# Ledger of designs, part 63: designed miniproteins, single chains

Each design is a single chain, and the fold is of that chain. pLDDT is the mean over its residues in the fold that is shown.

## One batch from the design tools (miniprotein)

Design m2182
Fold by ESMFold2-Fast:
Structure m2182 (fold): chain A 132 residues (1-132)
Amino acid sequence: SAARTEALSRALDLFSEASQLLQQSIKDLQALAEEAKDDPELVKKLQEAIEYAQQAQEYANAMLGASSAADARAYTDQALAYLDQAIQKVQEAAKLSKSPELKQRLQQVAQQLQQAKALVAEAGALRVAALG
């Protein structure tokens, strides 16, 4: 139907924006981990955040490729859960940081991930609507 086609088109646009923010956040976290390489505890939190963000991207990809509303909902829920874990690890890294500049950059990445989370949630809801 026209309504399902429109919902899918909007889901694709929101997913594209979320994916760009996720990819940028992963790249920023990788750069920060290299800069912080002499602080093993901080690097560990950044690596955990990268892994969770990558898992969130994989589930967001799966949501878009889902063949049923139930699968799209399940993949959306997994993507959001992994984004929450990534955000938590970035916030923990910010608390461990002794550098005000590094702390500010980590807070910016947390904000980017929160924005990506909102976009994934909306894209997922539209994908469910397009399939149901």
Scores: mean pLDDT 92

Design m2183
Fold by ESMFold2-Fast:
Structure m2183 (fold): chain A 60 residues (1-60)
Amino acid sequence: GEIENLRKGAKYLLSKVTFGQNYAGTDVGLALRLFQKEHGLTVDGVLDQATREALQRLAV
């Protein structure tokens, strides 16, 4: 379902990104920026504190 797909996406991003690193030039960075935009976060392609917490909440 939709929630299951969101959880899979959040788990995927958490498995591919490192806290504080910039992925702007990669497919993972594009997905991270899209996630940030959809959730009202700073769109920078960096796994910052707010982005990490939002992903962790969805990954549960």
Scores: mean pLDDT 72

Design m2184
Fold by ESMFold2-Fast:
Structure m2184 (fold): chain A 100 residues (1-100)
Amino acid sequence: SLGDKLDEVAREALRAITENGDIEKAKKLVDEMIKLLEEMPKEDRVGGIHRLLTVAEAFYRAGHKEIAKKVLDYAIKLAEEFGDEELVETIKNMKKKIDE
């Protein structure tokens, strides 16, 4: 399923960041996650958006603040597309904390 594929790609992105330091691979895997999320029905995207947030946090902790903010920007766009104003504000606050 698309959800199972998204879960696999998210796990590989986390490993690329946390175990291998392969940031270029991790960025490509994030692009794959975004494509999978755009193919999913809007109502099914919440779990996948939270996986993007987990990957963004991993980039931030690894010292890649600008990449983390870019991933959060994609998560904001996806949350806005299905009208989850509370999730949008949560992600905007996460992005603000990266610069604090």
Scores: mean pLDDT 85

Design m2185
Fold by ESMFold2-Fast:
Structure m2185 (fold): chain A 79 residues (1-79)
Amino acid sequence: SKAEIYQKLIPGEKVVLTVRVPESVDLETIREIAEKYGGSVEQIAPGLYRVTIPKEKLVEFAKEIEELGGEIIDAQAAE
């Protein structure tokens, strides 16, 4: 999967993800999922979020987002 590729290519222990979800999915839902995996979230725009999580949790997090009808658009190393 795209998430597995990101997990292999991105250096460091944490990743910053740009996540798109249907507008029916609210900030609180994404926040609860991010916190479940030891991360944090901020809203960029309706249906668009910036999520910081441990890289080791990236594939598990991506599966939960995909189950909500969302996708990871971009991923980069956290500072």
Scores: mean pLDDT 83

Design m2186
Fold by ESMFold2-Fast:
Structure m2186 (fold): chain A 93 residues (1-93)
Amino acid sequence: SSSDLKSRLEKTIKDVDELLKRIDELSKKYPEYKETLEKLKKKAEEVKKKAQSLLDKLNSGEKVDKKEVIEVEMEAGSIETALSTLEVVLKKL
Protein backbone atom coordinates (compact mmCIF):
# COMPACT_ATOMS: atom_id res chain seq x y z
CA SER A 1 0.00 0.00 0.00
CA SER A 2 1.06 3.64 -0.44
CA SER A 3 0.81 4.06 3.36
CA ASP A 4 3.29 1.17 3.86
CA LEU A 5 5.70 2.69 1.31
CA LYS A 6 5.44 6.13 3.00
CA SER A 7 6.24 4.59 6.40
CA ARG A 8 9.24 2.74 4.95
CA LEU A 9 10.60 5.90 3.27
CA GLU A 10 10.11 7.95 6.46
CA LYS A 11 12.04 5.27 8.40
CA THR A 12 14.82 5.28 5.75
CA ILE A 13 15.14 9.10 5.98
CA LYS A 14 15.35 8.86 9.80
CA ASP A 15 17.94 6.05 9.60
CA VAL A 16 20.06 8.06 7.12
CA ASP A 17 19.90 11.16 9.37
CA GLU A 18 21.35 9.00 12.19
CA LEU A 19 24.08 7.72 9.81
CA LEU A 20 24.99 11.32 8.88
CA LYS A 21 25.27 12.19 12.60
CA ARG A 22 27.55 9.18 13.18
CA ILE A 23 29.72 10.15 10.17
CA ASP A 24 30.13 13.73 11.49
CA GLU A 25 31.13 12.49 14.98
CA LEU A 26 33.58 9.96 13.52
CA SER A 27 35.11 12.65 11.24
CA LYS A 28 35.78 14.83 14.31
CA LYS A 29 37.40 11.93 16.21
CA TYR A 30 39.49 10.66 13.24
CA PRO A 31 40.31 13.70 11.04
CA GLU A 32 42.94 11.67 9.10
CA TYR A 33 40.02 9.59 7.67
CA LYS A 34 37.84 12.63 6.87
CA GLU A 35 38.13 12.10 3.06
CA THR A 36 36.85 8.48 3.30
CA LEU A 37 34.06 9.61 5.65
CA GLU A 38 33.13 12.50 3.29
CA LYS A 39 32.54 9.91 0.52
CA LEU A 40 30.15 8.00 2.83
CA LYS A 41 28.47 11.32 3.75
CA LYS A 42 27.88 12.14 0.06
CA LYS A 43 26.37 8.66 -0.51
CA ALA A 44 24.12 9.07 2.55
CA GLU A 45 22.97 12.54 1.37
CA GLU A 46 22.15 11.08 -2.09
CA VAL A 47 20.14 8.24 -0.50
CA LYS A 48 18.22 10.75 1.67
CA LYS A 49 17.52 12.90 -1.43
CA LYS A 50 16.17 9.86 -3.33
CA ALA A 51 14.01 8.76 -0.37
CA GLN A 52 12.62 12.30 0.08
CA SER A 53 11.84 12.53 -3.68
CA LEU A 54 9.91 9.22 -3.55
CA LEU A 55 8.08 10.31 -0.38
CA ASP A 56 7.13 13.64 -2.02
CA LYS A 57 5.71 11.73 -5.04
CA LEU A 58 3.59 9.51 -2.76
CA ASN A 59 2.36 12.56 -0.82
CA SER A 60 1.32 14.23 -4.11
CA GLY A 61 -0.67 11.10 -5.13
CA GLU A 62 1.85 9.87 -7.71
CA LYS A 63 2.62 6.15 -8.07
CA VAL A 64 5.97 4.90 -6.79
CA ASP A 65 7.40 1.50 -7.74
CA LYS A 66 8.06 -0.69 -4.66
CA LYS A 67 11.38 -1.62 -6.33
CA GLU A 68 12.60 2.00 -6.01
CA VAL A 69 11.80 1.97 -2.26
CA ILE A 70 13.65 -1.36 -1.83
CA GLU A 71 16.68 0.05 -3.72
CA VAL A 72 16.83 3.09 -1.41
CA GLU A 73 16.51 0.82 1.68
CA MET A 74 19.33 -1.39 0.35
CA GLU A 75 21.56 1.64 -0.32
CA ALA A 76 20.98 2.91 3.25
CA GLY A 77 21.80 -0.57 4.63
CA SER A 78 25.01 -0.70 2.59
CA ILE A 79 26.16 2.65 4.04
CA GLU A 80 25.31 1.48 7.60
CA THR A 81 27.40 -1.69 7.11
CA ALA A 82 30.38 0.30 5.76
CA LEU A 83 30.19 2.84 8.61
CA SER A 84 29.87 0.14 11.31
CA THR A 85 32.94 -1.62 9.87
CA LEU A 86 34.93 1.66 9.89
CA GLU A 87 33.90 2.39 13.50
CA VAL A 88 35.19 -1.03 14.66
CA VAL A 89 38.48 -0.74 12.69
CA LEU A 90 39.21 2.87 13.76
CA LYS A 91 38.57 2.11 17.47
CA LYS A 92 41.40 -0.50 17.28
CA LEU A 93 43.97 2.11 16.09
Scores: mean pLDDT 90

Design m2187
Fold by ESMFold2-Fast:
Structure m2187 (fold): chain A 97 residues (1-97)
Amino acid sequence: DLEKRRELLERMIEILEEIRKKVDDPEVLKLIEEAIELVEELKEKVENSPSTPQEWEDLVRMLEAILEDLDPEAVKAGLELFVLALQGELKKAEELK
């Protein structure tokens, strides 16, 4: 289960790097950089996360949807929602003992 969670976080970084290659908007690139930093921080705290693999699979699906439909407005909105979701996950991991 811990292995599965680490694989999902690595998958998120892979998809974010793929999106980065296909966009040139500086605001979108900044959101991608922030998202990668949050995922890396969550990897350090993965053992403290109360979240299930299913919850993180939902985050992966969110990124896959962004990668499939690269409409600029949809990409920006999707990444903003993804960053908020990651901040929530990180807060949960940090608030556990």
Scores: mean pLDDT 80

Design m2188
Fold by ESMFold2-Fast:
Structure m2188 (fold): chain A 55 residues (1-55)
Amino acid sequence: SSLRRRAQELLEKAETAERAAEEQAAMNPDKAPEYLSQGREKVAALREEAERLLA
């Protein structure tokens, strides 16, 4: 199904976004909470969209 493929792409994008946020937090410890918070929001939105496609 094209919907399952699109959902998988969104989940992969979420994983990439989470990793990017962790890397930015590691490089900028003083701003780590901000990077992690922004990353968490982006990951949540991508996962929610993927779940809607799979429903």
Scores: mean pLDDT 86

Design m2189
Fold by ESMFold2-Fast:
Structure m2189 (fold): chain A 80 residues (1-80)
Amino acid sequence: MDEKIEKLIAELQATVSAAAPKLPAEQRPELAAHTVKAINKLHERDFEGAKEELLKVAEIAEEAGDLESAEKLRKLAEEV
């Protein structure tokens, strides 16, 4: 279980790192806040809460036009 959580966190961090430079600077704090919340909820094993935060990160990426990162984030939410 912990190995799966660490893999999800690593994939989330990689996806967000790729997405962040494509966002307007004013949207990056919101992306970072939901990313941190998702990681914290995964560590707490609050999988429902983690899924909600992952979907919010995906929504931010999609609104910025990064459909590839949004799709990856939705797939991560389905793995939770």
Scores: mean pLDDT 84

Design m2190
Fold by ESMFold2-Fast:
Structure m2190 (fold): chain A 100 residues (1-100)
Amino acid sequence: GAARYLGQQGILGGEAGLRAGEEALERARAGKPVSLSEAIGAVLLGMGGQIAGELAVKLGEKEGDKEAIELGKKGLELGEKGLELGKEALRLVTEAADKE
């Protein structure tokens, strides 16, 4: 059903955001170039995971689909982590640009 699909999409988006955020942070901490678009991309993927996860929980509760609720919670968790790392990467990229 739609709730389980949204939960799965939340997990996929959240995982993608987490990976993009981790990679951007690792490169920034190593003094390697990180583009503004890469940091923004991690933020957007993390937000997408949160939104899809939240919708999966809401629809799963309405439909009584416990599996959809669990998938949605996982998507929310991964999306929140991806957003946090993406925001930190964005902060480092913008601070580096401001110090030129």
Scores: mean pLDDT 84

Design m2191
Fold by ESMFold2-Fast:
Structure m2191 (fold): chain A 55 residues (1-55)
Amino acid sequence: MEEKIKQLEARKDFLEERIERLRKNQASPRVQEAIARLEEGLKDIEKEIENLKKE
């Protein structure tokens, strides 16, 4: 029913999985920068989902 929310949740899951992979498979400053960038994108998606759920 909430197709838009479902799309955003799928994207959130994708980013979370990627962050997890980076955290577990590589420990370097470059990876930490990549994680920070992905975390920023994740926060944007979470905010959008929250706004849609709150109307």
Scores: mean pLDDT 76

Design m2192
Fold by ESMFold2-Fast:
Structure m2192 (fold): chain A 88 residues (1-88)
Amino acid sequence: MEEEIEEFVKAALRNYLKRLGLSDEEADRIAELFLKDPEAAAEWLVAQGKLTPEQAEDLRAFVEDLRERAQRIAENGGLELIKKALEG
């Protein structure tokens, strides 16, 4: 369950980062970093000029909300829906 939620959040983050102009490789690496060390990931995005400090903090809050919402769905029997979303 936690692994599926983190995978879902990571996929959403990768898509967001790619829209900011990151390569597939950079988007994957920074999405991973965001899950392990959100502060370091936010600092990198600001340093690269992709986000302002305020936008980076908003993104951190958004990711936390997304993770909690995905967990709530999974806990209420929606885990298979999350897994299917990751597959398709």
Scores: mean pLDDT 76

Design m2193
Fold by ESMFold2-Fast:
Structure m2193 (fold): chain A 76 residues (1-76)
Amino acid sequence: DKEEAVERVVKGVEEVLNDESLSEETKIALAVMELEELRRTYGEEAVERTLERLKKRSPKMAELAEKVEKRLKEKE
């Protein structure tokens, strides 16, 4: 369901954004792809909830989540 999908995407994106072997650009691109799929299946509310959860993890995660959010808006 929607809540399980949000939890899965939060976990997946958190793992990607914390992967020190990936460049920042690659991390953001992969996170954007995950959130675009979430948006197609569960709509904008699910994306907003995922971003809010990521922003609450840590200041660094909030910074990266804001960059992901900006990239998503630029693709509209």
Scores: mean pLDDT 81

Design m2194
Fold by ESMFold2-Fast:
Structure m2194 (fold): chain A 82 residues (1-82)
Amino acid sequence: MTRAELEGMSLEELEARYRALADEINAGLEALGLTVEELDRAPPELKALLEEAIRVRLIGMEKRMATEGTPEEQARYAELLK
């Protein structure tokens, strides 16, 4: 999913997508007998899911900071996104 598509999602949709990706990653790791600490041994497809999950979480944090953060926290986060 592109960054623009994720930025267009609500917090609830991002949270649901993160949960779905986390479940898929955990199922994939368990099927291979691997732990999260052994991600370097995982196939590229599973690593791609982890990258997507991290991106979803970051976009979700961006939206959360815009709604729940203090003005100072929002300004600091906005600077980090430049």
Scores: mean pLDDT 73

Design m2195
Fold by ESMFold2-Fast:
Structure m2195 (fold): chain A 69 residues (1-69)
Amino acid sequence: MKIDWAEVDRALGLMAAYLFTKDIKNEKIRKKAIEEVERLMDEKLARGEPVTFSDIEEAIKKVIEEEKK
């Protein structure tokens, strides 16, 4: 069976983003945070760079801070 490691990394990153944003009350902020993580993953995977949970957490935090104003 052929394993696409890029897809595995993307799936794991999206699951982490979902878990880290699980209790965000504002659906707009949650959606933006998940989209930001998805963009980060696409960018890093295109460069052949590993995506860490810390990177995902930082991306989510940035979106929350931006929306908090």
Scores: mean pLDDT 75

Design m2196
Fold by ESMFold2-Fast:
Structure m2196 (fold): chain A 80 residues (1-80)
Amino acid sequence: SDEKELERLLEQAEEQIELAEENRDDPILAQIHLGVAQVALAVVLSTIDKTNLSEEKKEEIRKRADELIDRINALEKALK
């Protein structure tokens, strides 16, 4: 289902963010993990409007993606 596929991509992004945090003393590896998370979130946001999900569910998924993007931005700032 579209919802299940989007949920898997959100979960993949979160797992990659967690790996970046675990490897923050290796900034190159941390940035690679953040890059993978960004790609997964870009796929979610680019495909969501093509799905047959309700507008309420689409808004929920967009809010979750935005929260993960904020986590990526915070981690990138912390790696400086």
Scores: mean pLDDT 87

Design m2197
Fold by ESMFold2-Fast:
Structure m2197 (fold): chain A 95 residues (1-95)
Amino acid sequence: EDPWIRPSPILAEILREVGITEDVVSLGELIAGLAQYLRDNKLIRFVNNDPSGESIIDLSGTKLKEIVGKDEVSGREFAKAISDYLKENAEVVEP
């Protein structure tokens, strides 16, 4: 089963911006919410404007920069940073 996660206050604020207001969310819902946040704020760009190429995520001026610690990351670096952050800062809840 997907673990249930109580997000940190900063993650909860990000999730509320995409309409996720629950105190506890599944890992899948959290990841989907973060992906929607990236889309809604137009934070994803493709190298050389090629959608088949590497994606770059611009976190400058966002709350996600506080979690990731960098202005720009690749999609892979973003996924790793979120995973590492959740291991240290998210409460895993058994329903």
Scores: mean pLDDT 77

Design m2198
Fold by ESMFold2-Fast:
Structure m2198 (fold): chain A 95 residues (1-95)
Amino acid sequence: SEKVEELKKLIEEIQKLIETARVDPDGAARGLLEVLDKGIELFKDDPRLTRFLESHRELVRAILEADLTPEEKRDLIETIAKSIINELNYYIEKL
């Protein structure tokens, strides 16, 4: 389905950002915000998925604004990104 294909694309982009976080956690966080914003726009007619993406966007924004070390930001961004991937995969399985 079109929804499954778009969700898989979001997962692929988030996986790339996990690699980015190893070198540039702030860049990865900014990239994750862009991917989440794109997801919110693409799935604006799906209130459950939109709420999920909006919630995670706020978490990523909080990490970016927090007075954390690059290592702490990396660990948090990787954790959040993996959580998003797991939830999106679970959502695909239910479609």
Scores: mean pLDDT 86

Design m2199
Fold by ESMFold2-Fast:
Structure m2199 (fold): chain A 61 residues (1-61)
Amino acid sequence: SSSQAQQLHTQGSILLSSGNYRDAIIQYRQALSLDPDFQPARDGLGTALRNLGRTDEADRV
């Protein structure tokens, strides 16, 4: 994984912890566009989607 993907994941996690799920999703998706195998970003994306009630999308991550 690239350092940029790691930074995007970190930003996503901060947004997730503050309840900003929509912006967290954007950061996690950007991280995955740089590193598709970056499991922590996939996990964060799933969590954010579940918090928004998008459980079907979360299960497909």
Scores: mean pLDDT 86

Design m2200
Fold by ESMFold2-Fast:
Structure m2200 (fold): chain A 63 residues (1-63)
Amino acid sequence: SAREEAVEYLMTRYGLSREDAERVVALVEQGRGDLAGALLITRHGLSPEQAQEAVRYVEALLA
């Protein structure tokens, strides 16, 4: 499913746990890409550019 692809992307590309990846995907599904990006930066050490790219990619998968 698109959701599982998004979860696996976050886990493999950025090293998130499944639980954390599912939380990020849920925030994007809720239209909270802003909060998803903030979590990727603050909790997972992504750069602003990486977080923006990750959120955009997840949004595209879920569309």
Scores: mean pLDDT 88

Design m2201
Fold by ESMFold2-Fast:
Structure m2201 (fold): chain A 80 residues (1-80)
Amino acid sequence: AKLIVKAETPLSKESLEQIAKSAVEGVEEELGGKAEAKATETELEIVAESPDKEKAEQAGLLLKDAIEEAAGGKAEAVVE
């Protein structure tokens, strides 16, 4: 399963890159796989792979909430 989390925030690209690093580490620990993140001046995207779709969905919800709290914006999580 593939987890995709996207967030739109008012934070600077540098702040989003720091949030992205922390989020990638957390997702890799939770899912036991690899994660990648991309930050722009207004958007953060995190992509992670998991062999377990339910675990990916749970991690996505936790990550969405954490990013919304840290960045003050809105986030969405999707599992494919």
Scores: mean pLDDT 78

Design m2202
Fold by ESMFold2-Fast:
Structure m2202 (fold): chain A 80 residues (1-80)
Amino acid sequence: SLADQLLKNAELAEEYLKRGDIKMAAYYATGGLAGAGYIGKSIKYLDEVNEALKNGDLEKAREIVEEAIEEVRRIAESLS
């Protein structure tokens, strides 16, 4: 189901974030949003992560990815 695919994207994003791979975590989180049809939100989160990384603000980049993951999980729950 779409809900299962979104949960898988959220889990993969969480695992990459735990490994310190913020870019891959952002890729899976924003990919989940795009797959659910939230393309504008996907682009917005990816742009915000890239700006934080460009500025060397790893804490802010992690926060933004965590917000995106939470949104993917909420969308998945709404489809369950």
Scores: mean pLDDT 87

Design m2203
Fold by ESMFold2-Fast:
Structure m2203 (fold): chain A 85 residues (1-85)
Amino acid sequence: SMMLKELEEEVKELEELTKFLQENSDKVDPNDLDIIEQMTKVFKDRLDYVKSDPTVSDGQVAGLTGLVKDFNDGVKLYLQEQLKK
């Protein structure tokens, strides 16, 4: 499904952003990193659930994709602020 691929791409981007933060953990607040790591696990678990349940609607997949995208945009803004110094 094209919608599932979009969700997988957004979750993959979040994992890459989280890994980058972990590799630069000395430059970021450890409490913020912990929250981002926890949210990454939640979204990965939600993706696995969506992939396992054929009754999940396209609207539910799109809604989850939007939440992951919004979170990714927030993490990117956070990274820009942390890397300015």
Scores: mean pLDDT 86

Design m2204
Fold by ESMFold2-Fast:
Structure m2204 (fold): chain A 70 residues (1-70)
Amino acid sequence: LTPEELAERLLEKLSPLYPSIADWPRETLLRKAEELLARREELLSLSRDQVAQLPDHEAWKLDMLRLALS
């Protein structure tokens, strides 16, 4: 999975739930995709207890990644 492919999936899967994402510049989507891919193993390996303790901005990243991969 490339950053470009993940950026496309983020736009497709998240924009219906968060319309503001459709207004994000391409560069912003690519940077977010690269960040999520770099942290993919870390984020997907978190236990339920660790997920429950995540701050909002980190929980958001995990939700974005899971939704894009669904």
Scores: mean pLDDT 80

Design m2205
Fold by ESMFold2-Fast:
Structure m2205 (fold): chain A 59 residues (1-59)
Amino acid sequence: MRYLSREEAIRILQETAGVSRAAAEAMLLNEGPEVSEETVRRLLAAIRQGRAAGAAARA
């Protein structure tokens, strides 16, 4: 399993999901200084699902 630095994980979340740095930092608050690639992938999926659910809730 490969681990990413917190800064790399934040950058991936910002670039892929379009979240702010503050939002990415909040999502990683409980993850510590190293974040697994699996955790980042799971967070990206959750962000995408949350945006889809938010759009549906406004309809």
Scores: mean pLDDT 72

Design m2206
Fold by ESMFold2-Fast:
Structure m2206 (fold): chain A 69 residues (1-69)
Amino acid sequence: SSAELAEIRAELEASLAYLEELTREGRKDLVREVYEANKGLLERAMKERPELAELARETLERLRELLEA
């Protein structure tokens, strides 16, 4: 399970870095699509998977920050 959590964390960090680049390039439309597509899944993960709850919350907050910047 620790290996799976580490893999998910690494994938999320890479995805967030890419979305930060898209935001810098003015492609907030794509960041918003990612947010809308994943918001429900992340909120469900926070409720149903305690081991992912903090990571899911941080991811949602980071996505909101990118859209507000």
Scores: mean pLDDT 81

Design m2207
Fold by ESMFold2-Fast:
Structure m2207 (fold): chain A 83 residues (1-83)
Amino acid sequence: SAARGAALYTAAQLIIIAASLGGISPEEAAEIVVELLEEMGRVVSPEETYEAGEELARLLEEAGASEEALERVREQAERLRAA
C-alpha cells in the first residue's frame, strides 16, 4: 500500500537522521535501511523501491556511511528492482 510504503520510507529517513546525529553508526543505519527496503518491496512497485533505495543510499553517504555499507544498500535496491 502507498501509505505503508510512505511510512517505511519515513522510518528509513529517520534512522539516517539518527546516524547523522551520532545516535547510531551509519553502518547500523545502512543495515536497518536494507531491511526496510525489503519490506518496502512487498508493498510498493519494484521501480518505486529502487528509486527509494538510491535516494536512501545518497542520504547514508551524506551521513558518513562506508562504501561497503552503501554498496549493500544499492545491491538490495537493484535486487528488489529485478524482482
Scores: mean pLDDT 87

Design m2208
Fold by ESMFold2-Fast:
Structure m2208 (fold): chain A 70 residues (1-70)
Amino acid sequence: MKTITIDLSLFTMDQAKASVEYLSQYLDEEERAEYLEKLAAVKTLEEAHALLAEVAEKVGKKFGLKVVFK
């Protein structure tokens, strides 16, 4: 399995939210709707990073990638 490393500390709240929106397009329509709803509820940097990590891991699994975070 190919491994991709993401450094969450490099993402501002706005950048993390934009990345979640971008990556969500690779999910199923139902899953995308769920993550966009969660994204609208994000109010802190920690929440934005957590959501980005969750979406990135899920998209990675769809493409046969292991995602790890620094």
Scores: mean pLDDT 82

Design m2209
Fold by ESMFold2-Fast:
Structure m2209 (fold): chain A 96 residues (1-96)
Amino acid sequence: NLKRNLSNFLANPSLEKLNLVLASIDTLLKLGKYDEAFNALNQVLEKVIPLENNTLIKEVLKFIQYNKVPVSNDYVLKNFPTLVKNYWRAYLQLNS
């Protein structure tokens, strides 16, 4: 259940809870439910970035790369500009 896993992660972030949320997002991506998947992924990034937890940031970036989330796609840039911005914020924090 994405809503429960996401709520639990946002309340008390941990690597185990992150993996449950990412597994739920992966299922949505495979079902073509891109709007729900990208909204959930953006909420994860919005939470993880201010925590400055490199372990959590690295896992989210690995997920994005592995699942080929189209952060350069015109649809994503137009409809999820915050997701694209947060992806690059996370990337730069990890590589600074």
Scores: mean pLDDT 83

Design m2210
Fold by ESMFold2-Fast:
Structure m2210 (fold): chain A 84 residues (1-84)
Amino acid sequence: MTVAELLKSFSLEEMLALFDEVFIYPPETREEYRARRKELLEWLQKNADKYKSMEDLLNDPEIPPEEKAFVAALLNAMREKAAQ
């Protein structure tokens, strides 16, 4: 499964749920951070066809360096979920 196929196989809500499972953040985490993550995931789904591989995604200058680690972990969780 390509990164594009993986991004298209999950809904935004499913991706956010997996993100919440992978990244333990305190309940006090500001709504701003969650909204920013949601915007990033929406952008990734909209631009999914750009990403044939993980390398294509990690080399995208539109994705902030600090968010790349989160995106990589999310995609790994999505791959594990898709393999079940």
Scores: mean pLDDT 72

Design m2211
Fold by ESMFold2-Fast:
Parts: sequence; C-alpha cells; structure tokens
Structure m2211 (fold): chain A 71 residues (1-71)
Amino acid sequence: MEEVEELEKKAREYEEKAKELVKKSMDYLRQSKDVGISATNKAVQLAQEASEYLGKAAELKAKARELRKKL
C-alpha cells in the first residue's frame, strides 16, 4: 500500500516539475524578442524536459494502478 502511495507522490512531483519548466519555457519565449535566439533555444530545452517529466509521471501512475490490481 505504501509503495502505491509513493509512486503517486513521485508522479505528482514530476507533474509539478513539468509545469514549472513549462512556465519558464514560456517566459523565455516571451523574452526572445529582446534577448534573441539563445532564449528561444533555452525555451525549447525546458519544454522537452517538461515532456520527459510528464512521461515519467504517467509511467509511475500506470505502475501504481498495476500494483492495485495485483493486491
């Protein structure tokens, strides 16, 4: 039971991390007109990292669901 809860907590943490990265990415895109192409490249990197965290969160949620079925 604790194992399922830990997986769900990690998933939520990854989702929060992804949201923060998306917000930073959007901020860099807004600054790109003043700061130039470097800010745009940074925004793309942050968006990709956010996508990876969302994928990890989804995988953890799937594992938590599988463990509940096994119990």
Scores: mean pLDDT 77

Design m2212
Fold by ESMFold2-Fast:
Structure m2212 (fold): chain A 71 residues (1-71)
Amino acid sequence: SREELRELLREMAAAVEAGDGDALLASMRRIGELIRSGRVSRREAEELLREFAEETGFEVTVDALTEEPVG
């Protein structure tokens, strides 16, 4: 849901500020799962990620979050 995505974005912002790469990756994976499962629409995700980038300077795309992390 939108509230779940907002909470995960708050956790992601905190991880960025703290330099906690493990927490950052965990938040990104959970956001990707919400989008892939259709619990959050692509449009809602794009809007919230745009706000997140404006607040934190950390740009991440829906495509980057929804692809499996392959090395």
Scores: mean pLDDT 77

Design m2213
Fold by ESMFold2-Fast:
Structure m2213 (fold): chain A 65 residues (1-65)
Amino acid sequence: KKEEIEKLSQEYADRFRKLKEDATKEINKAKEIDPERYEQLKAEHDRRYQEFIEETKKKLEELNK
């Protein structure tokens, strides 16, 4: 169970990292073309990251029962 939680935690960490990297590429493209869109995308991705972290934390806590 502890090992499964550790694997899942690592899997979510890797997924989060990938999402962040992809978001950074998209945001950087917008920064060069449209500064307003850049700010919007940055805010949207930050909100999604917070939602992802919260959901992941909740899932991991449930597994630790």
Scores: mean pLDDT 76

Design m2214
Fold by ESMFold2-Fast:
Order: C-alpha cells, then structure tokens, then sequence
Structure m2214 (fold): chain A 90 residues (1-90)
C-alpha cells in the first residue's frame, strides 16, 4: 500500500512536483512501468527486468523516479513509484 500522504506533502513543498510536471513522459511508457510494477508485486528489480524493450524510455522512467525519491530522502519502494507515476498520468 502506498504512503500517499507522505508523497503528497513532499510533492507540494519540493522540486519533485516541478521535475515530474516538466518531464515530457510518454503516457504509454509511464503506463508500462505501472503495469510492470503491478505484475511483479512492486519489486523494482523484477519490474525493471520485465519492462519490454519495445517501449523506449520505460526503464529510464523507473530508474529516474527511484533516484529522485532517494535524493529527497523518501522511501524508494515500488508502491511509492507507482503513486508518483499515477499522479503524473492524472
């Protein structure tokens, strides 16, 4: 289960929201990352390995969001990555 309250608070007060909002993510690439996380029980390493090479940038999106969470001192879990990517698609 994702910690939405913690993510929402940090996004509102930090550069994280700006970083996500200015990135030209392909919505299909973002959805591919979310689907891979869901299918691999939010195990980031398994999700990364199972992302199709046919969807360019999907693996880069997963790695980037993980690094941004780590840099902000937030838990870099598959659930937290999914929550941020779902906000980017909304």
Amino acid sequence: MYSKDVIDADIKDSFLLMTLSVMSFDPEAVKTVIDSLDENNYDIDKAYKNIPDSVPGSKDILELVKKVLEQQGLPATGENIKALLEEALA
Scores: mean pLDDT 68

Design m2215
Fold by ESMFold2-Fast:
Structure m2215 (fold): chain A 80 residues (1-80)
Amino acid sequence: SLRETLLAGIEHTLPVLERLREAVRDSDPALAARIDELIEELREFSERLKNNQFSSDEEALRELERLSERAVAIGDAFAA
């Protein structure tokens, strides 16, 4: 199902973000804080998925799109 696919994706993504946060914590604490905010938003998204707090799959996908845009912005900052 879409929910199972999204939950699996979050489960695999969180450890990657946690490692990235640790890698930049001492050199770029502002970027580490931005990564931490994304981790917390992904955890909240996961909880909302588990609790069926989206009225449709489309609403869940729109939230994923917003989180993906934040991830891209963090990637751009990391590359700069």
Scores: mean pLDDT 83

Design m2216
Fold by ESMFold2-Fast:
Structure m2216 (fold): chain A 78 residues (1-78)
Amino acid sequence: DELQQRSQRLRQQIAQFRQQLQKDTDLINALDAAGKKSKEALKEVSSLDPLEASIKTMAALGDAVGEAVDEYLAKKKA
């Protein structure tokens, strides 16, 4: 029953691949959320001096990425 053993191994590999795709999807969703937050920050900084706008935009991007990472890690632990 070598065919049964090969089928079981293939099914296990497919299951592992699907699990990895789910984890990758969660990461992509977290990054998309960070991108949306960065766009909102850019709307606010349009009224600021260029240097102040750059600093505020970088800070908001850092915060958004941090939140996205925290959300991704929380989902992985659940």
Scores: mean pLDDT 64

Design m2217
Fold by ESMFold2-Fast:
Structure m2217 (fold): chain A 72 residues (1-72)
Amino acid sequence: SREEALKLIKEGEELIKRGEELIKKGRELLKEGDKTGDKELLNRGIGLVLRGVGLIFQGELLIRKGEELLNK
């Protein structure tokens, strides 16, 4: 239904937004770790970027599924 499709799109948009926030935070930690030579900050920054990319990918899949349902 249209309602189910719109819910999937909204959930996907929320995942993308959370993923973008994690990537931003991860980039800040990577920059600080690079500047200070702090390997712990570098590792945490990498982890946040990877998690953020994963959430964006999941969000894009949900949006695509919702859009496909709207076209049927």
Scores: mean pLDDT 89

